# Designed miniproteins, single chains, continued (4): the designs that were tried, part 5

Each design is a single chain, and the fold is of that chain. pLDDT is the mean over its residues in the fold that is shown.

## One batch from the design tools (miniprotein)

Design m12149
Fold by ESMFold2-Fast:
Order: sequence, then C-alpha cells, then structure tokens
Structure m12149 (fold): chain A 84 residues (1-84)
Amino acid sequence: DKELIEEALKLVREAIRLLQEGKVEEAIKKLKKAIELLKKTDDPLVKEALKYLEKALELIEAGKLEEALKELRKARLLLEKALK
C-alpha cells in the first residue's frame, strides 16, 4: 500500500510541475493515473486526498488552473502525511 501511495505522490508532483509549465493534457494524464492508483488503497488520508485530486481535475477541465494548483497542493500534503 505504501508503494502505491509513493507512486501516486510522484505523479501528483509531476502533474503540479506540468500544470505550472502549461502542459495541461500531460498533467491530466498524470492525475488520472494517480487517482486510479489511490482508489486501490484503504487509508483515510488517501480518501481525503482523492477528493482534492478529483476537484483539481474538474477545475483544470474548467480552465481554473490556479484553483486546481491549490487543490493539488492540499492533496500532496495529505499523501506526504499518509507516508509517515
């Protein structure tokens, strides 16, 4: 389970970087993969992080990139906490 969370955290960090670089389609692909991996885990912090990741995806699709970045950063912190 920790390995899935670690892989998903790397994907979320990559998505944040890609989104900051304006590579929106690549960021969406990384986020969808992270969400798929995290849905396989049973952790309360991961379940909360998933809500922020799914909201970020909706915001990206709406063109609200700054709001999406805020939600992605919240998800990243929760995933980092889940690994402690």
Scores: mean pLDDT 88

Design m12150
Fold by ESMFold2-Fast:
Structure m12150 (fold): chain A 76 residues (1-76)
Amino acid sequence: MVEINLSIEALKTLKELLETKDMRTEEGRKALIEALTANGVPKHVAEWLAELVSSMSEAAREDLIRSIEAEIAAME
């Protein structure tokens, strides 16, 4: 698996989009890719993340959000 080191801004953006957008839609995935690339994430990595989160169950999405929150707290 590809391990990705994201900035705190990229992590906050990812969390917000996971909470507010449906990643199973083209609009949601496009918003995620654009926001992540604006925060310095390479396009191919942002596209991979969008595909990954679009296939997640609700439980897996909630677990990911909690992991992102913990990482943000550790970086602050």
Scores: mean pLDDT 75

Design m12151
Fold by ESMFold2-Fast:
Structure m12151 (fold): chain A 64 residues (1-64)
Amino acid sequence: FVEEARKALEEKDYGSAALLAGLAAAEGDTEGAIEVLREVLESGKLSEEGKKSVEEKIREIEAE
């Protein structure tokens, strides 16, 4: 899932990238998932609610 998330990120599909990163974390690739989510957040292309959602997802994954 991390590779699919990175592909979505490259295509500027930030919604799919965030969803696929969540799936990668569920499969145990937490480091890769967090990297993708951070890149989505750094893109500056998300709405305020989108930024909050991605930040919350990163915190949940990091909390383990």
Scores: mean pLDDT 77

Design m12152
Fold by ESMFold2-Fast:
Structure m12152 (fold): chain A 70 residues (1-70)
Amino acid sequence: MAEELLEKGRKALEEGNYQEAVDYFEKALEIDPENAEAWHLLAEAYRKLGETEKAQEYARKGDEIVDRKA
């Protein structure tokens, strides 16, 4: 389930395992691509990896989903 993958990704972020967090969040988005939280968490993981451009792209994707649901 996508929520279980998000939980694993959040734990990986807390542990400093940023690449593992990316993998979990990408898998969650394969299941539920409309999950804005997963896009924002993926952006945070890429930000921690120093991948600023990717972080901005994924944060924007999450923001667009939030705007559509507002």
Scores: mean pLDDT 83

Design m12153
Fold by ESMFold2-Fast:
Structure m12153 (fold): chain A 72 residues (1-72)
Amino acid sequence: MMERIEELAREAAELMAEGRALVAAGEAEEAEARLRPRAAELEAQIAALSEEEQKEFYELFQKYMAELEAAA
C-alpha cells in the first residue's frame, strides 16, 4: 500500500510541475487538454483512499513538489 501512495504522490507532483512549466511557456490550453485526463484519474484514485492514506499522500506530494522546485 505504501508504494502505491508514493507512486500516486510522485505522479501528482510530476503532473503539477509539468503543468506549471507549460503554463509558464504560454501553453496553458495544451497543458489543460493533455494533463486533465491524467489529473482526473489521479483525483479518482486519491478519493478512493482512506483519510489516513490521503494524509500520507499529501505529505509525500508536498515532499516531491519541494524536491522538484529545488531541482529547477
Scores: mean pLDDT 78

Design m12154
Fold by ESMFold2-Fast:
Structure m12154 (fold): chain A 99 residues (1-99)
Amino acid sequence: MMYLVDEEGRVVATDDPERGRELLARARERLEREREELLRRIAEEFPELSDAERENLAATIVMTGDAEGIFELYRAYLESEEEAERLARELLAELAARA
């Protein structure tokens, strides 16, 4: 059974593939609208970020539902650990490529 959130924020469960596709389409549309709003706000708050980085931050905020907490965490993170995270992702990719 799949649990989804529709455009109005209602939790719906379904085993029907057609119903599931409809609910997913609505959820994607809602996430895209929230992303657009967040991207504008992120551009004002973090103008130094690239478009890709702003998209990733917006997606994270939408998934967590805590824009203020994520903004605070991300600002702190940009000042100290971005290089460490990039190196960790590179190492993970290299390990996957070697397997």
Scores: mean pLDDT 63

Design m12155
Fold by ESMFold2-Fast:
Structure m12155 (fold): chain A 76 residues (1-76)
Amino acid sequence: EIEELLAEVERLLREVVAALEAGDLAAAEEAARRAEELAKRAVELGEKEGRGEEVKRRILELIGAAAPAIEAAYAA
């Protein structure tokens, strides 16, 4: 389940970027909110399994990969 949650977070972060590039702030906010909720769930499950730091690191890496595109879309 953790791997499925992380894959869905990655997909939603890509949707945030696409929505921002299209100028659809409402769609970007909805995708970002869903990504945040699933990321929290993944961290909670990871902590219960002793994988909390690994899961947090993977989420930060996914966010870091999306951050340049998000910033560029916002700066336009």
Scores: mean pLDDT 80

Design m12156
Fold by ESMFold2-Fast:
Structure m12156 (fold): chain A 61 residues (1-61)
Amino acid sequence: SLEKLLENAAKLHPDSGVDLILSLADQGRLELARKLFDYLKEKGVLTPEQAARVEAYLAER
């Protein structure tokens, strides 16, 4: 389920979470990548620099 994916992603190292978001975006799964990004951002697990990188990457997809 989406909820289990988000919970599992929150337990990853932040760098792994970023890599997962970018991988989902590269696969064309932009809505899922955005939902995961929003979830990790809300949990406060991403640095401002990581959040800015993901936002820029998704904007170009």
Scores: mean pLDDT 78

Design m12157
Fold by ESMFold2-Fast:
Order: C-alpha cells, then structure tokens, then sequence
Structure m12157 (fold): chain A 101 residues (1-101)
C-alpha cells in the first residue's frame, strides 16, 4: 500500500528554524521507517509542513509521525499539546502542535 503523509508541525512562537528542523526530522523518520521518500518541506513563521510518500498504511505512517514528534518534543523540553490525524483514501494528514512544558 502506498500512502502520502502530510505532516504539519507548529512550534512555540519565535522559532521558525525549529519548525523546519522538526518537520524535516519527522518526515525523514517516517520515510526511513517505510522505505519511502521525503518529497518536500515548506515553512512559514513557526509552522512547517513535510510531505512524505511511503509504502505503508495511512494509519501506520501517522502513528510513526506522532511517536517521532513526541520523542523529539521530550528531548527539546517541549510537549505535544495537540495531535490530529485525518485519513482520506491513501492520504494521511497529521497536524502536531508543540508547546513548552
């Protein structure tokens, strides 16, 4: 099964670089986990979006994205305040909001 994963990460205000680094790292880990590729990373302000194509179910890809975000947040002294997953056909949209602990 081939899935497109759209991962949007919002970080605390004032750190656009952290948003880009977080989205890139999460996207790369999802790609590496399922033999896929990171297609693009875009960013604006404190929000970044990564698009990944993988050979996995939408649900499995979304789980790895959220798990990776939680691990990244813990190491950075942040927490996942909200995580939202929407699966439509072969597309998983994952929205993650990180806040200070």
Amino acid sequence: METTVVITVTVPAGDGRAAREAATLIGQRVADAFGGELLSVSYEGNVATAVVRVHASPEEAAEVAIETARELAEKAGLEVADSRVKVEGDTATVEITLVKK
Scores: mean pLDDT 84

Design m12158
Fold by ESMFold2-Fast:
Structure m12158 (fold): chain A 63 residues (1-63)
Amino acid sequence: SMEERREKAFEEARRTVRGLLAAGASEDEAFQVTTEILVKKGYSEEEAREIARRALEEVLAER
């Protein structure tokens, strides 16, 4: 389903954000890079930004 695809994209985005922040990227840099990766995977910029924002928020809440 589209929901399952979005869930997997979110999981991958969360991993990407975590890796970028661990490597010393800023929150803004992690958000921008993750958004660009999702757009390249075929998500619209609006959907990519929403997935990336949610992933960033959840990763920051884990810290």
Scores: mean pLDDT 83

Design m12159
Fold by ESMFold2-Fast:
Structure m12159 (fold): chain A 67 residues (1-67)
Amino acid sequence: LSSLEVEILEALAARPMSARELAEAFGVSQSTVSRHLRRLEARGLVERLPDGRYALTPAGRALLASL
């Protein structure tokens, strides 16, 4: 995982967030965040909710606890 991907997982451990909220929190573009979220989703570490926010999966939480 990149440093930004770890920070995204830590943020999502607190609550679901949109790509916009994550971009604002980390001072990066939404396109940058969306690209990292797609990678994390492909790994099963986050999931996209029906409202467009992302949530940490049980697998993502287990990985974060192991870091």
Scores: mean pLDDT 86

Design m12160
Fold by ESMFold2-Fast:
Structure m12160 (fold): chain A 68 residues (1-68)
Amino acid sequence: GAAADRALAEEARGLSLEERAELARATLSPETLEVAREIGEKLRSIGDRIDEAIAAGKPLSEIKPAKA
């Protein structure tokens, strides 16, 4: 549960990066890791769409000068 997850996070703060990675791999389910990956992929896709709009010269904010 959330309280147990919080306790594990506090415990992990005292560990080295390698020990934290080992603890996470042993503790987190494949489902949790997959959800994190999917969120990262969605954020990447949004970033790519913003970059495409910039490349196409589309305005991304109201601050863009009207002289373009």
Scores: mean pLDDT 60

Design m12161
Fold by ESMFold2-Fast:
Structure m12161 (fold): chain A 74 residues (1-74)
Amino acid sequence: MMPPELEERFRRAREELEELARRLKPPEEVVEEVLRELEETYERIKTENLGAQGILELFDKTVEEARRRILESQ
């Protein structure tokens, strides 16, 4: 079963990325792409049988990539 931490992390990550987008005002297409990729990764993790550590590490990496894309779009 999915670790409860993953759902919390997804919710918090989405909120953080949305706030970052409000502050930095990157192109809307970049924000939409980043949020879509985050959601797609979350959905893929839900369908994969990974250990809790592997799941959280994959998700954390995706969040960092998303944050980097928003920052680089400046």
Scores: mean pLDDT 73

Design m12162
Fold by ESMFold2-Fast:
Structure m12162 (fold): chain A 64 residues (1-64)
Amino acid sequence: VDEVEVAEALGIIYGTLLAKYGGDKLTPEQVEEEKERFIKNLEPLGPEAVEAARKAIDDVLAAA
């Protein structure tokens, strides 16, 4: 398992949690803040991992 695969999986999980639980409790601005905070924590995994996580979260939120 490489860092990109791990980051993508984490992005899907976190995006799903934000869509399911964040939508009722957080403003759209707060959802973006939580997304960016999560992505920033993945920076040690490298830029490709960060991009994969960002895409995964955005795809999940768009599908919700």
Scores: mean pLDDT 77

Design m12163
Fold by ESMFold2-Fast:
Structure m12163 (fold): chain A 94 residues (1-94)
Amino acid sequence: SAQVLLAEAATAAPVTLAAGGSATVTFTLTAPRSARDALVIVLGIDVATGEVVASATATVDLTAGVPTTLSFTLTNPLDTTVTVAVRARVYADA
């Protein structure tokens, strides 16, 4: 079945990732309907270039209208420190 976007979140501030370093980012997501094994995609986007430099994925069970707090580790694979805008998107079956 087709996937639909259920929820989005962003960190309040950009996150600085040291060269080869990692940071833990936390999101609170509220979906309009319940979903099992919803796919969460987290992207770290370099604020200077607009390019995706880090990502994480997970699956989560969501309950309609209930805030769910999730934590992800983003790792910078580059040899330079980057500042990333971090976004989470949650997808489930249509």
Scores: mean pLDDT 85

Design m12164
Fold by ESMFold2-Fast:
Structure m12164 (fold): chain A 87 residues (1-87)
Amino acid sequence: YSSINKDVLEELSKTKGTINLEPYTITHPSGLLFVSDVPDSLKGKTLELEVEINGEVKTYKVTVSDDGTLKTQLPLGSVILSVRLVE
C-alpha cells in the first residue's frame, strides 16, 4: 500500500512544511507511487520527495495532476523519507 496517502497530503496542505515519514512503514518495492483523491489545494502543485535507495538519499519532484492524482515512478526498493511542498 502507498506510504504517501491522501491523509498525509491533507496534512502537507495545512503545514506548508516538511512531513517526515516513518521508514519502517514506507517501502515501495514496485517503484510506482500512486495517490488518488489528493486535496484540491494541492492540485497543480509540485511536491519534493526525499527518497533513500541503496544507502543514497535523492530528491524527486512530482506535480499533482489537475484531476487530483499523483503518479510517479521511483526506482525499485525506494524508501520515501519525507515529502514537502515546493510551490
Scores: mean pLDDT 71

Design m12165
Fold by ESMFold2-Fast:
Structure m12165 (fold): chain A 73 residues (1-73)
Amino acid sequence: SKKEEAEKLVKEALEKFKEGEKAYENKDYETAIKHYEEAIELLEKANSLYPSKDIESQIELAKEKLEEVKKKL
C-alpha cells in the first residue's frame, strides 16, 4: 500500500537524518547538508504518497536543521 511505502521512506529519511547529525557533530558541514537534503527529499516523497501531520512536522524540523548547518559554511 502507499502507506507502507511512505513508512519505508520515513524510515530511510530518519537514517539519513542521523547520518547528517553525525557529520554535523564532526563539523563536516558539507556532508551534513547533503544528508539533511536527502532526508527532506525522502520525507517529501513519503508525504506525497501518504500525507500526514507527523511527516509535515519532520520536514519542518529537517529544514530548520539544514538552515542552521548552512550558516556554519
Scores: mean pLDDT 88

Design m12166
Fold by ESMFold2-Fast:
Structure m12166 (fold): chain A 66 residues (1-66)
Amino acid sequence: SMEEQIAAYEERLKQDPNDAEALTNLGKAYAEQGRYAEAIYYYQQALKIDPNNQEAKDNLAKVKEK
């Protein structure tokens, strides 16, 4: 389920707060739920870790249009 995926990525972030992949995937999960404020937050955190993360940049731009 989406809730199980979110929980799994949250556990990864407890172990490694700088896991850009987990941050990007949390952004995607929240966006799929229509929770755009949370999605924006996680994409921005991913971009603080890896400013060249094209997936996070593209998804952030799409969510900001909502």
Scores: mean pLDDT 86

Design m12167
Fold by ESMFold2-Fast:
Structure m12167 (fold): chain A 66 residues (1-66)
Amino acid sequence: LVEEAERLKEEGIRAAKEGDLDKARRYLEELNRLAIEAAEAGDLETALAIARLVEEVERAIREAES
């Protein structure tokens, strides 16, 4: 799960840097979904880790929109 989230983060950041904000937002939505699924499963450590990856993608999107 964390490995999948790391991949989605890297792809989201890359998409944002390339100016493909729609693609970056799709990766962000998938990351948010994984965080919710981890939390619902009681895996709070994984949910927190994925939430940090979400923050990184959000920062990349914000920077690209500037």
Scores: mean pLDDT 83

Design m12168
Fold by ESMFold2-Fast:
Structure m12168 (fold): chain A 74 residues (1-74)
Amino acid sequence: EKKKKLEELKKKALEEIAKAAEAYAKGDLKGALEHLEKALEYLKEAAKLAPEDETIKQLLEDAEKAIELIKKKI
């Protein structure tokens, strides 16, 4: 159960990160922020299930840094 949920959360987070990158490339900074914030929600939930997962930690750091960068431009 929890292993499947972890895999689903990682997949959803990566999908949202991809959508954020696409929005950013199009100059849609607000859309990029919305997708990154959704990715953070999935990643935070995944981190609760797997606190030692280095991939989740890295994705959290990257998403937080991307959000900060985009907020400076809005």
Scores: mean pLDDT 83

Design m12169
Fold by ESMFold2-Fast:
Structure m12169 (fold): chain A 56 residues (1-56)
Amino acid sequence: VSDEEILAEAERLERELVREHLATGKQYTREDLYRRLGERLGVSPATVRRILERHL
């Protein structure tokens, strides 16, 4: 999985989580984003965090 794929999926998942939050009222954290994205892409949450924080 490339850094570009991780960034693209992170944006997509974050939009999904925002939409879900507005519909259900449930909060999410950045750690939840990293964990869910890691599960989705088959990489560790630590790897996701490193790539996203390096870019941002």
Scores: mean pLDDT 75

Design m12170
Fold by ESMFold2-Fast:
Structure m12170 (fold): chain A 67 residues (1-67)
Amino acid sequence: MIEEIVEKAKELLEKLLKEGVDPAEAARKAVQYAREMAEKKGLSEEEIEEVLKKVEDVAVRLYIQAS
């Protein structure tokens, strides 16, 4: 479940970056998407925090690789 949300957020982030969306805006949308998905699935506050941290780690990794 957590990994599915993270993977979908990563796909959204990569899609937005390819479409020329600003990196900060793309990251914001991916984090928002992940939060909404986690809340809809009834994840605990701790699980939501874990999802968001993993999405942020993915965003950082993509920015480092693009540098």
Scores: mean pLDDT 79

Design m12171
Fold by ESMFold2-Fast:
Structure m12171 (fold): chain A 87 residues (1-87)
Amino acid sequence: LRDELYRVAEELKERLLKVSKDKNEAETIYNIVKNIVDSLPTTPLDVARAFLEIVRGIALANEKDPEFVKVVEEGVDRMIALLDAAA
């Protein structure tokens, strides 16, 4: 699970860096996601899922970069699916 989540997080980072108008926002989203995955040994899966939904909300507030929002949504959906499959 954790290795799979790291893989999805790295793919998310690569995609964000290619499509994002603001590379600093891309790096911020990646750092938040990576910190969620890093915390998994001490964070319950339902809490980690809730944090990923917060990341989705942060991305949705960025109305000026639709490709950035789409990439974050797709990455978060993949990570949540992995958490749900592990529960």
Scores: mean pLDDT 79

Design m12172
Fold by ESMFold2-Fast:
Order: structure tokens, then sequence, then C-alpha cells
Structure m12172 (fold): chain A 65 residues (1-65)
């Protein structure tokens, strides 16, 4: 539902804020929460793009650890 996508976007935004502060482990936790929500949803172009964006952000943060 749109509410689940909004919740995933909220966790992703928190993750981005934490990453900007250098809290990389906390950022990964929030990004993974967002990803878990998105992966539980039916496949749509919007969900697929958000998953790809989050997986890219997770990889980028993991490469800095």
Amino acid sequence: SGIDIALARMYAAIGKLLASKGDLEAALEEYRKALEILKSLPESPEVKELIEELEKKIKEVEEKL
C-alpha cells in the first residue's frame, strides 16, 4: 500500500540523515528496515526502483566501513 511505501521512504530518509552524520552502522540498520518493507510488497516499477536505490546506498555505506 501507499502507507508501506511512505514508511519505507521514512526509514530511508532517517538512514540518509544518519549516514550524513557519520553514523554508518545506524544508517545501515535504517536502510535495511526500509528494504525489508519494500521486499514484502508486490512488485511494481516504483517498488523496484526504490529497492535498487536502497541496495546501492547500502553497498556504498558498507564499502566505507
Scores: mean pLDDT 86

Design m12173
Fold by ESMFold2-Fast:
Structure m12173 (fold): chain A 89 residues (1-89)
Amino acid sequence: SKKDQALDYFNEGLAAYFDEKYEEAVKYFEKAIELDPELGAAYFLLGLAYYKLGKKEEAIEYLKKSIEIAKEKNPDLAKLAEEQLKKVE
């Protein structure tokens, strides 16, 4: 399914992120979001990856999107994204 493919790309993005390959992580998280636009965790990690690349404006945009998507379905993710947003702004 598209959601299974999104999760596969998300996991590849996580592997790239922890290997500090942030440009590669961005590409994988973007593909995950294309396949599952409601995957709040992918928006969160994309925001973190942009922040690591020094792309502050993009980091803020994706952290805010993560908060909106996660707000009702994943309150813990929304809190993490809000905390990270305060550190980036």
Scores: mean pLDDT 89

Design m12174
Fold by ESMFold2-Fast:
Structure m12174 (fold): chain A 78 residues (1-78)
Amino acid sequence: SKLEKLKEELLKLVDQYIEALRKKDYETAQKIEEEIVKLVEELKNDKSIPKEEQEKALKEITQYAIEKSKKVYEELEA
């Protein structure tokens, strides 16, 4: 489905974003962040996807991003 494709693409971008941060490639990280924002807006604005399914997908993506980034953010503050 369109929702599953958007979710899969967003999860892939999150992985690429975290990898860019680890490599201190902040230019690539910024570009990936802009792509993530655009896809999140596409998901939110897609009236064919039920609101409950949008919220569930965004929650899952957010939780995945938090778990992946938590360790990196802790290391950056050290």
Scores: mean pLDDT 80

Design m12175
Fold by ESMFold2-Fast:
Structure m12175 (fold): chain A 87 residues (1-87)
Amino acid sequence: SLQEQLDKVVAELTALLRAVRRSGEATPEQREQIQRLLREAYTLQLMIKYPHLSRAQIDEILADPEKLKEFLENSTPGVQDLLRALG
């Protein structure tokens, strides 16, 4: 399910952020992995919350930071904490 995919992506992000905190600094590879996993998490959250949106509409929201914030305002607790940690 989409929720199981989201939970897996959030777990991978959490593990990666723990590794970064332990090392003290993110490598360029880790930064790319974080950015990729964040995009995947946002995509999955939008698909779950707004099942009526087309892929093109989701891509438009992902391209606009203000729209993304508006559409994810009521997003699941945890993702916002991950975003603050990436800061």
Scores: mean pLDDT 74

Design m12176
Fold by ESMFold2-Fast:
Structure m12176 (fold): chain A 95 residues (1-95)
Amino acid sequence: SMATREALLLAARALREAARILKEKGLEEEAERVLRLVEEAERAIEAGDYERARRLLEEALDILEEANKKLGGDLEIGIEIGMARLYLGLARLLS
């Protein structure tokens, strides 16, 4: 559905922003891993494979949460994690 697509795209946007902040704070390797998963998820969204996109974004979220723990819990990254969790939850509900 269009609603599922939009929720997944909003989750991807939140994860991209969190990866940008993570890279600025010196965790470039973890940021690159998150960005690669987000790019794969965006291709899956374009192909209409929303289940694959959701799994890829959930994997990116897990990497990001572990990276944020290494930073002692950055508030800006925490906000984007919260937004990604909300949108991924909506995508699951709409499926």
Scores: mean pLDDT 90

Design m12177
Fold by ESMFold2-Fast:
Structure m12177 (fold): chain A 82 residues (1-82)
Amino acid sequence: GDKIAEEALREARDALELALEALTLSGKEAILKAIAAALTAIGALFLAEKLALGKGGNKEVAEEAVELAEEALKLAREALDK
């Protein structure tokens, strides 16, 4: 459905932006933003799974959301490890 596709992409993009912000921060602020990015990315992955399993199979949107969410998780981890 359109709403799940839009929500998956929105959450994936929001996760990426939060992860990028976390990389510019230090200390506890960086940790909190990185955690927020990771949780948002997990939400995007959950929505992408629903899209992939759906009857209409919006596979291209699901793949895009996964790619963005994976990048967000990678950057969030980098922010936590610094």
Scores: mean pLDDT 83

Design m12178
Fold by ESMFold2-Fast:
Structure m12178 (fold): chain A 90 residues (1-90)
Amino acid sequence: MEAAERAEEAAKRAEEAKTGEEAARAAAEAANAAAEAKTKEEAERASEAAGRAAKAAVKAAETGAEAAAAGVAGIGGAVSAALVAGTKPK
């Protein structure tokens, strides 16, 4: 399974999560998958999916004020940086 596919599955789990904790776990998995991307195209897709997962986790935490949201905020920042780096061809 490619990194982009894994990240997309994790993003779906984050969006379907019923608690901020579940969403945060899925977002962390998506971010980890994005870090494993081997090509620019794969990195872009995986980073986009990880970004969506992080956003879903933050949204869930806004309602519940869950501690897991603090971890997701850090992951979201890292994913944004990775996305920018991944789009540069070298």
Scores: mean pLDDT 66

Design m12179
Fold by ESMFold2-Fast:
Structure m12179 (fold): chain A 77 residues (1-77)
Amino acid sequence: SEADRLARTMAAIRQALNAKSVEEVRELAEKIIAEDPEFGIKVLRTVAQFLELEGRHEMARALRELARKAEKELEEK
């Protein structure tokens, strides 16, 4: 449902903002993409925007890179 997707996005934002390393953010992103690649790409881009606003530029960049890679992999299927 739309409400479920919103709840999952909000949970991902909270988890990413509480992450202590770029590695934790990458692990979160990989799990999100594995569960639902199409929706997950959108979630990663949204989370990256929040990380950027909080000054966590390296984490935001890592999420954008993972989102681009996942999008390319989907297009090649």
Scores: mean pLDDT 86

Design m12180
Fold by ESMFold2-Fast:
Structure m12180 (fold): chain A 55 residues (1-55)
Amino acid sequence: MEYTTEVGQKGVEQEDGNIVLENGAILEKLSDTVYRHPTTGDLYEVQEDGVIKLI
């Protein structure tokens, strides 16, 4: 599945459920809608429209 960040970066869901961003960052899946950036610790939520939002 393909997602988009609020700043227009593309993200692609991998077979393990993690999302890889265009810049090479990998967001770790915590739940069906919540992901964590491993370097910053920032939490992100996937919206119904496929937009990834910082929470």
Scores: mean pLDDT 79

Design m12181
Fold by ESMFold2-Fast:
Structure m12181 (fold): chain A 81 residues (1-81)
Amino acid sequence: APSEFELEKEILISLLRMHGSVAVQALLKKGQEEAAKKVREIEEEAIKKIEEAKTIEEMEKILKEAVKKINELVEEAEKES
């Protein structure tokens, strides 16, 4: 069976991918293709960092920072539309 650490990693990566996909879909619906691309870049960088993280606390911090950046990007793109 996977370790608790490995299971948490898979869960956090899945949550990040889901959040990113929702953000990308919302941005693409508004024609914000460049913002959608930036969301995917943030997602990929954060996933790489989560995969390299040594503790659950580090993974949770990375997820929170990535989600915050994605949310800020979506809010900024909505103001410029």
Scores: mean pLDDT 85

Design m12182
Fold by ESMFold2-Fast:
Structure m12182 (fold): chain A 74 residues (1-74)
Amino acid sequence: SEEDELARRSAALAAYNGGSDKETAIKAGEMAVKGAREGSVPKGAQAALDAGMNIGSAITAGFVAAYAVEEARK
């Protein structure tokens, strides 16, 4: 959905601004949104780390993804 795409883009942008390259940021944003939908920010952050993001960017991406998913559910 468009809301899902916006959530992924927001998470990826947060990762990119945190210092990740474009490809890593896109993958991490997608994984962070998937993890957040499984019910927690820690899952999103862990997915971003597994995608090659640094710790700071992964935490930011996970938080942004969780927020975006909750907003999309309203």
Scores: mean pLDDT 70

Design m12183
Fold by ESMFold2-Fast:
Structure m12183 (fold): chain A 89 residues (1-89)
Amino acid sequence: SDLLKKGTEAFLEKNYEKALEYFSAFLATIGPDDPRYRPVLARYLEAKYILEGNPIAKRALIQAHFLEADPRTSAEDVTAVLERAHAEL
């Protein structure tokens, strides 16, 4: 996806405002069943935290990190935490 490429390039260049625009547009074209959904949503929340100091985004990224380390949690549990944060923004 051109949007995903542009969003990733902007993120790596530390242009977080542009990264948020491209990632938001990309996420609107896919659903949670797409394997790209979770990693792009995580980068979107990371850009929100870096740009705005957003505490909801920060909390969700920390929670997702610890869930990924817990052998009792699934990929779906990680996605649910990130989705709840996105809905709260």
Scores: mean pLDDT 86

Design m12184
Fold by ESMFold2-Fast:
Structure m12184 (fold): chain A 63 residues (1-63)
Amino acid sequence: GKADAEKAAKAAVEAAKKGDATAASVRNYQAGLFGDREKGLEGARAGQAGDAEKAAEYAVEAA
């Protein structure tokens, strides 16, 4: 639900602050599953490319 998507987005932001692009990518899949799937996939791809900040932005958009 929306609360699960928001929790995943918050976790993605926290991971990005720690420089963990892989964790931010994983949290984007979770945010997309409970919210906007397309935005979650875009964020997961950004995280896989090493862009943790962009991954966090997409996770917030997905929620």
Scores: mean pLDDT 83

Design m12185
Fold by ESMFold2-Fast:
Structure m12185 (fold): chain A 58 residues (1-58)
Amino acid sequence: NAEKREKAQQLAIKAAKAAMDGDRETVEKYLAELEKIATPEQVAAVRAHADRLMAENA
């Protein structure tokens, strides 16, 4: 599903942007939306990336 992959990529980008801003609530909001359309492994990867971005830009 190209449509689901595109939405997942956009949600991942939005989560990363929120993580760079230190906005944990917005990161969790986008991860919750991602959980509806992505695999648990993909969600875990996006969460790990967001956590790393927050740590780097704290």
Scores: mean pLDDT 81

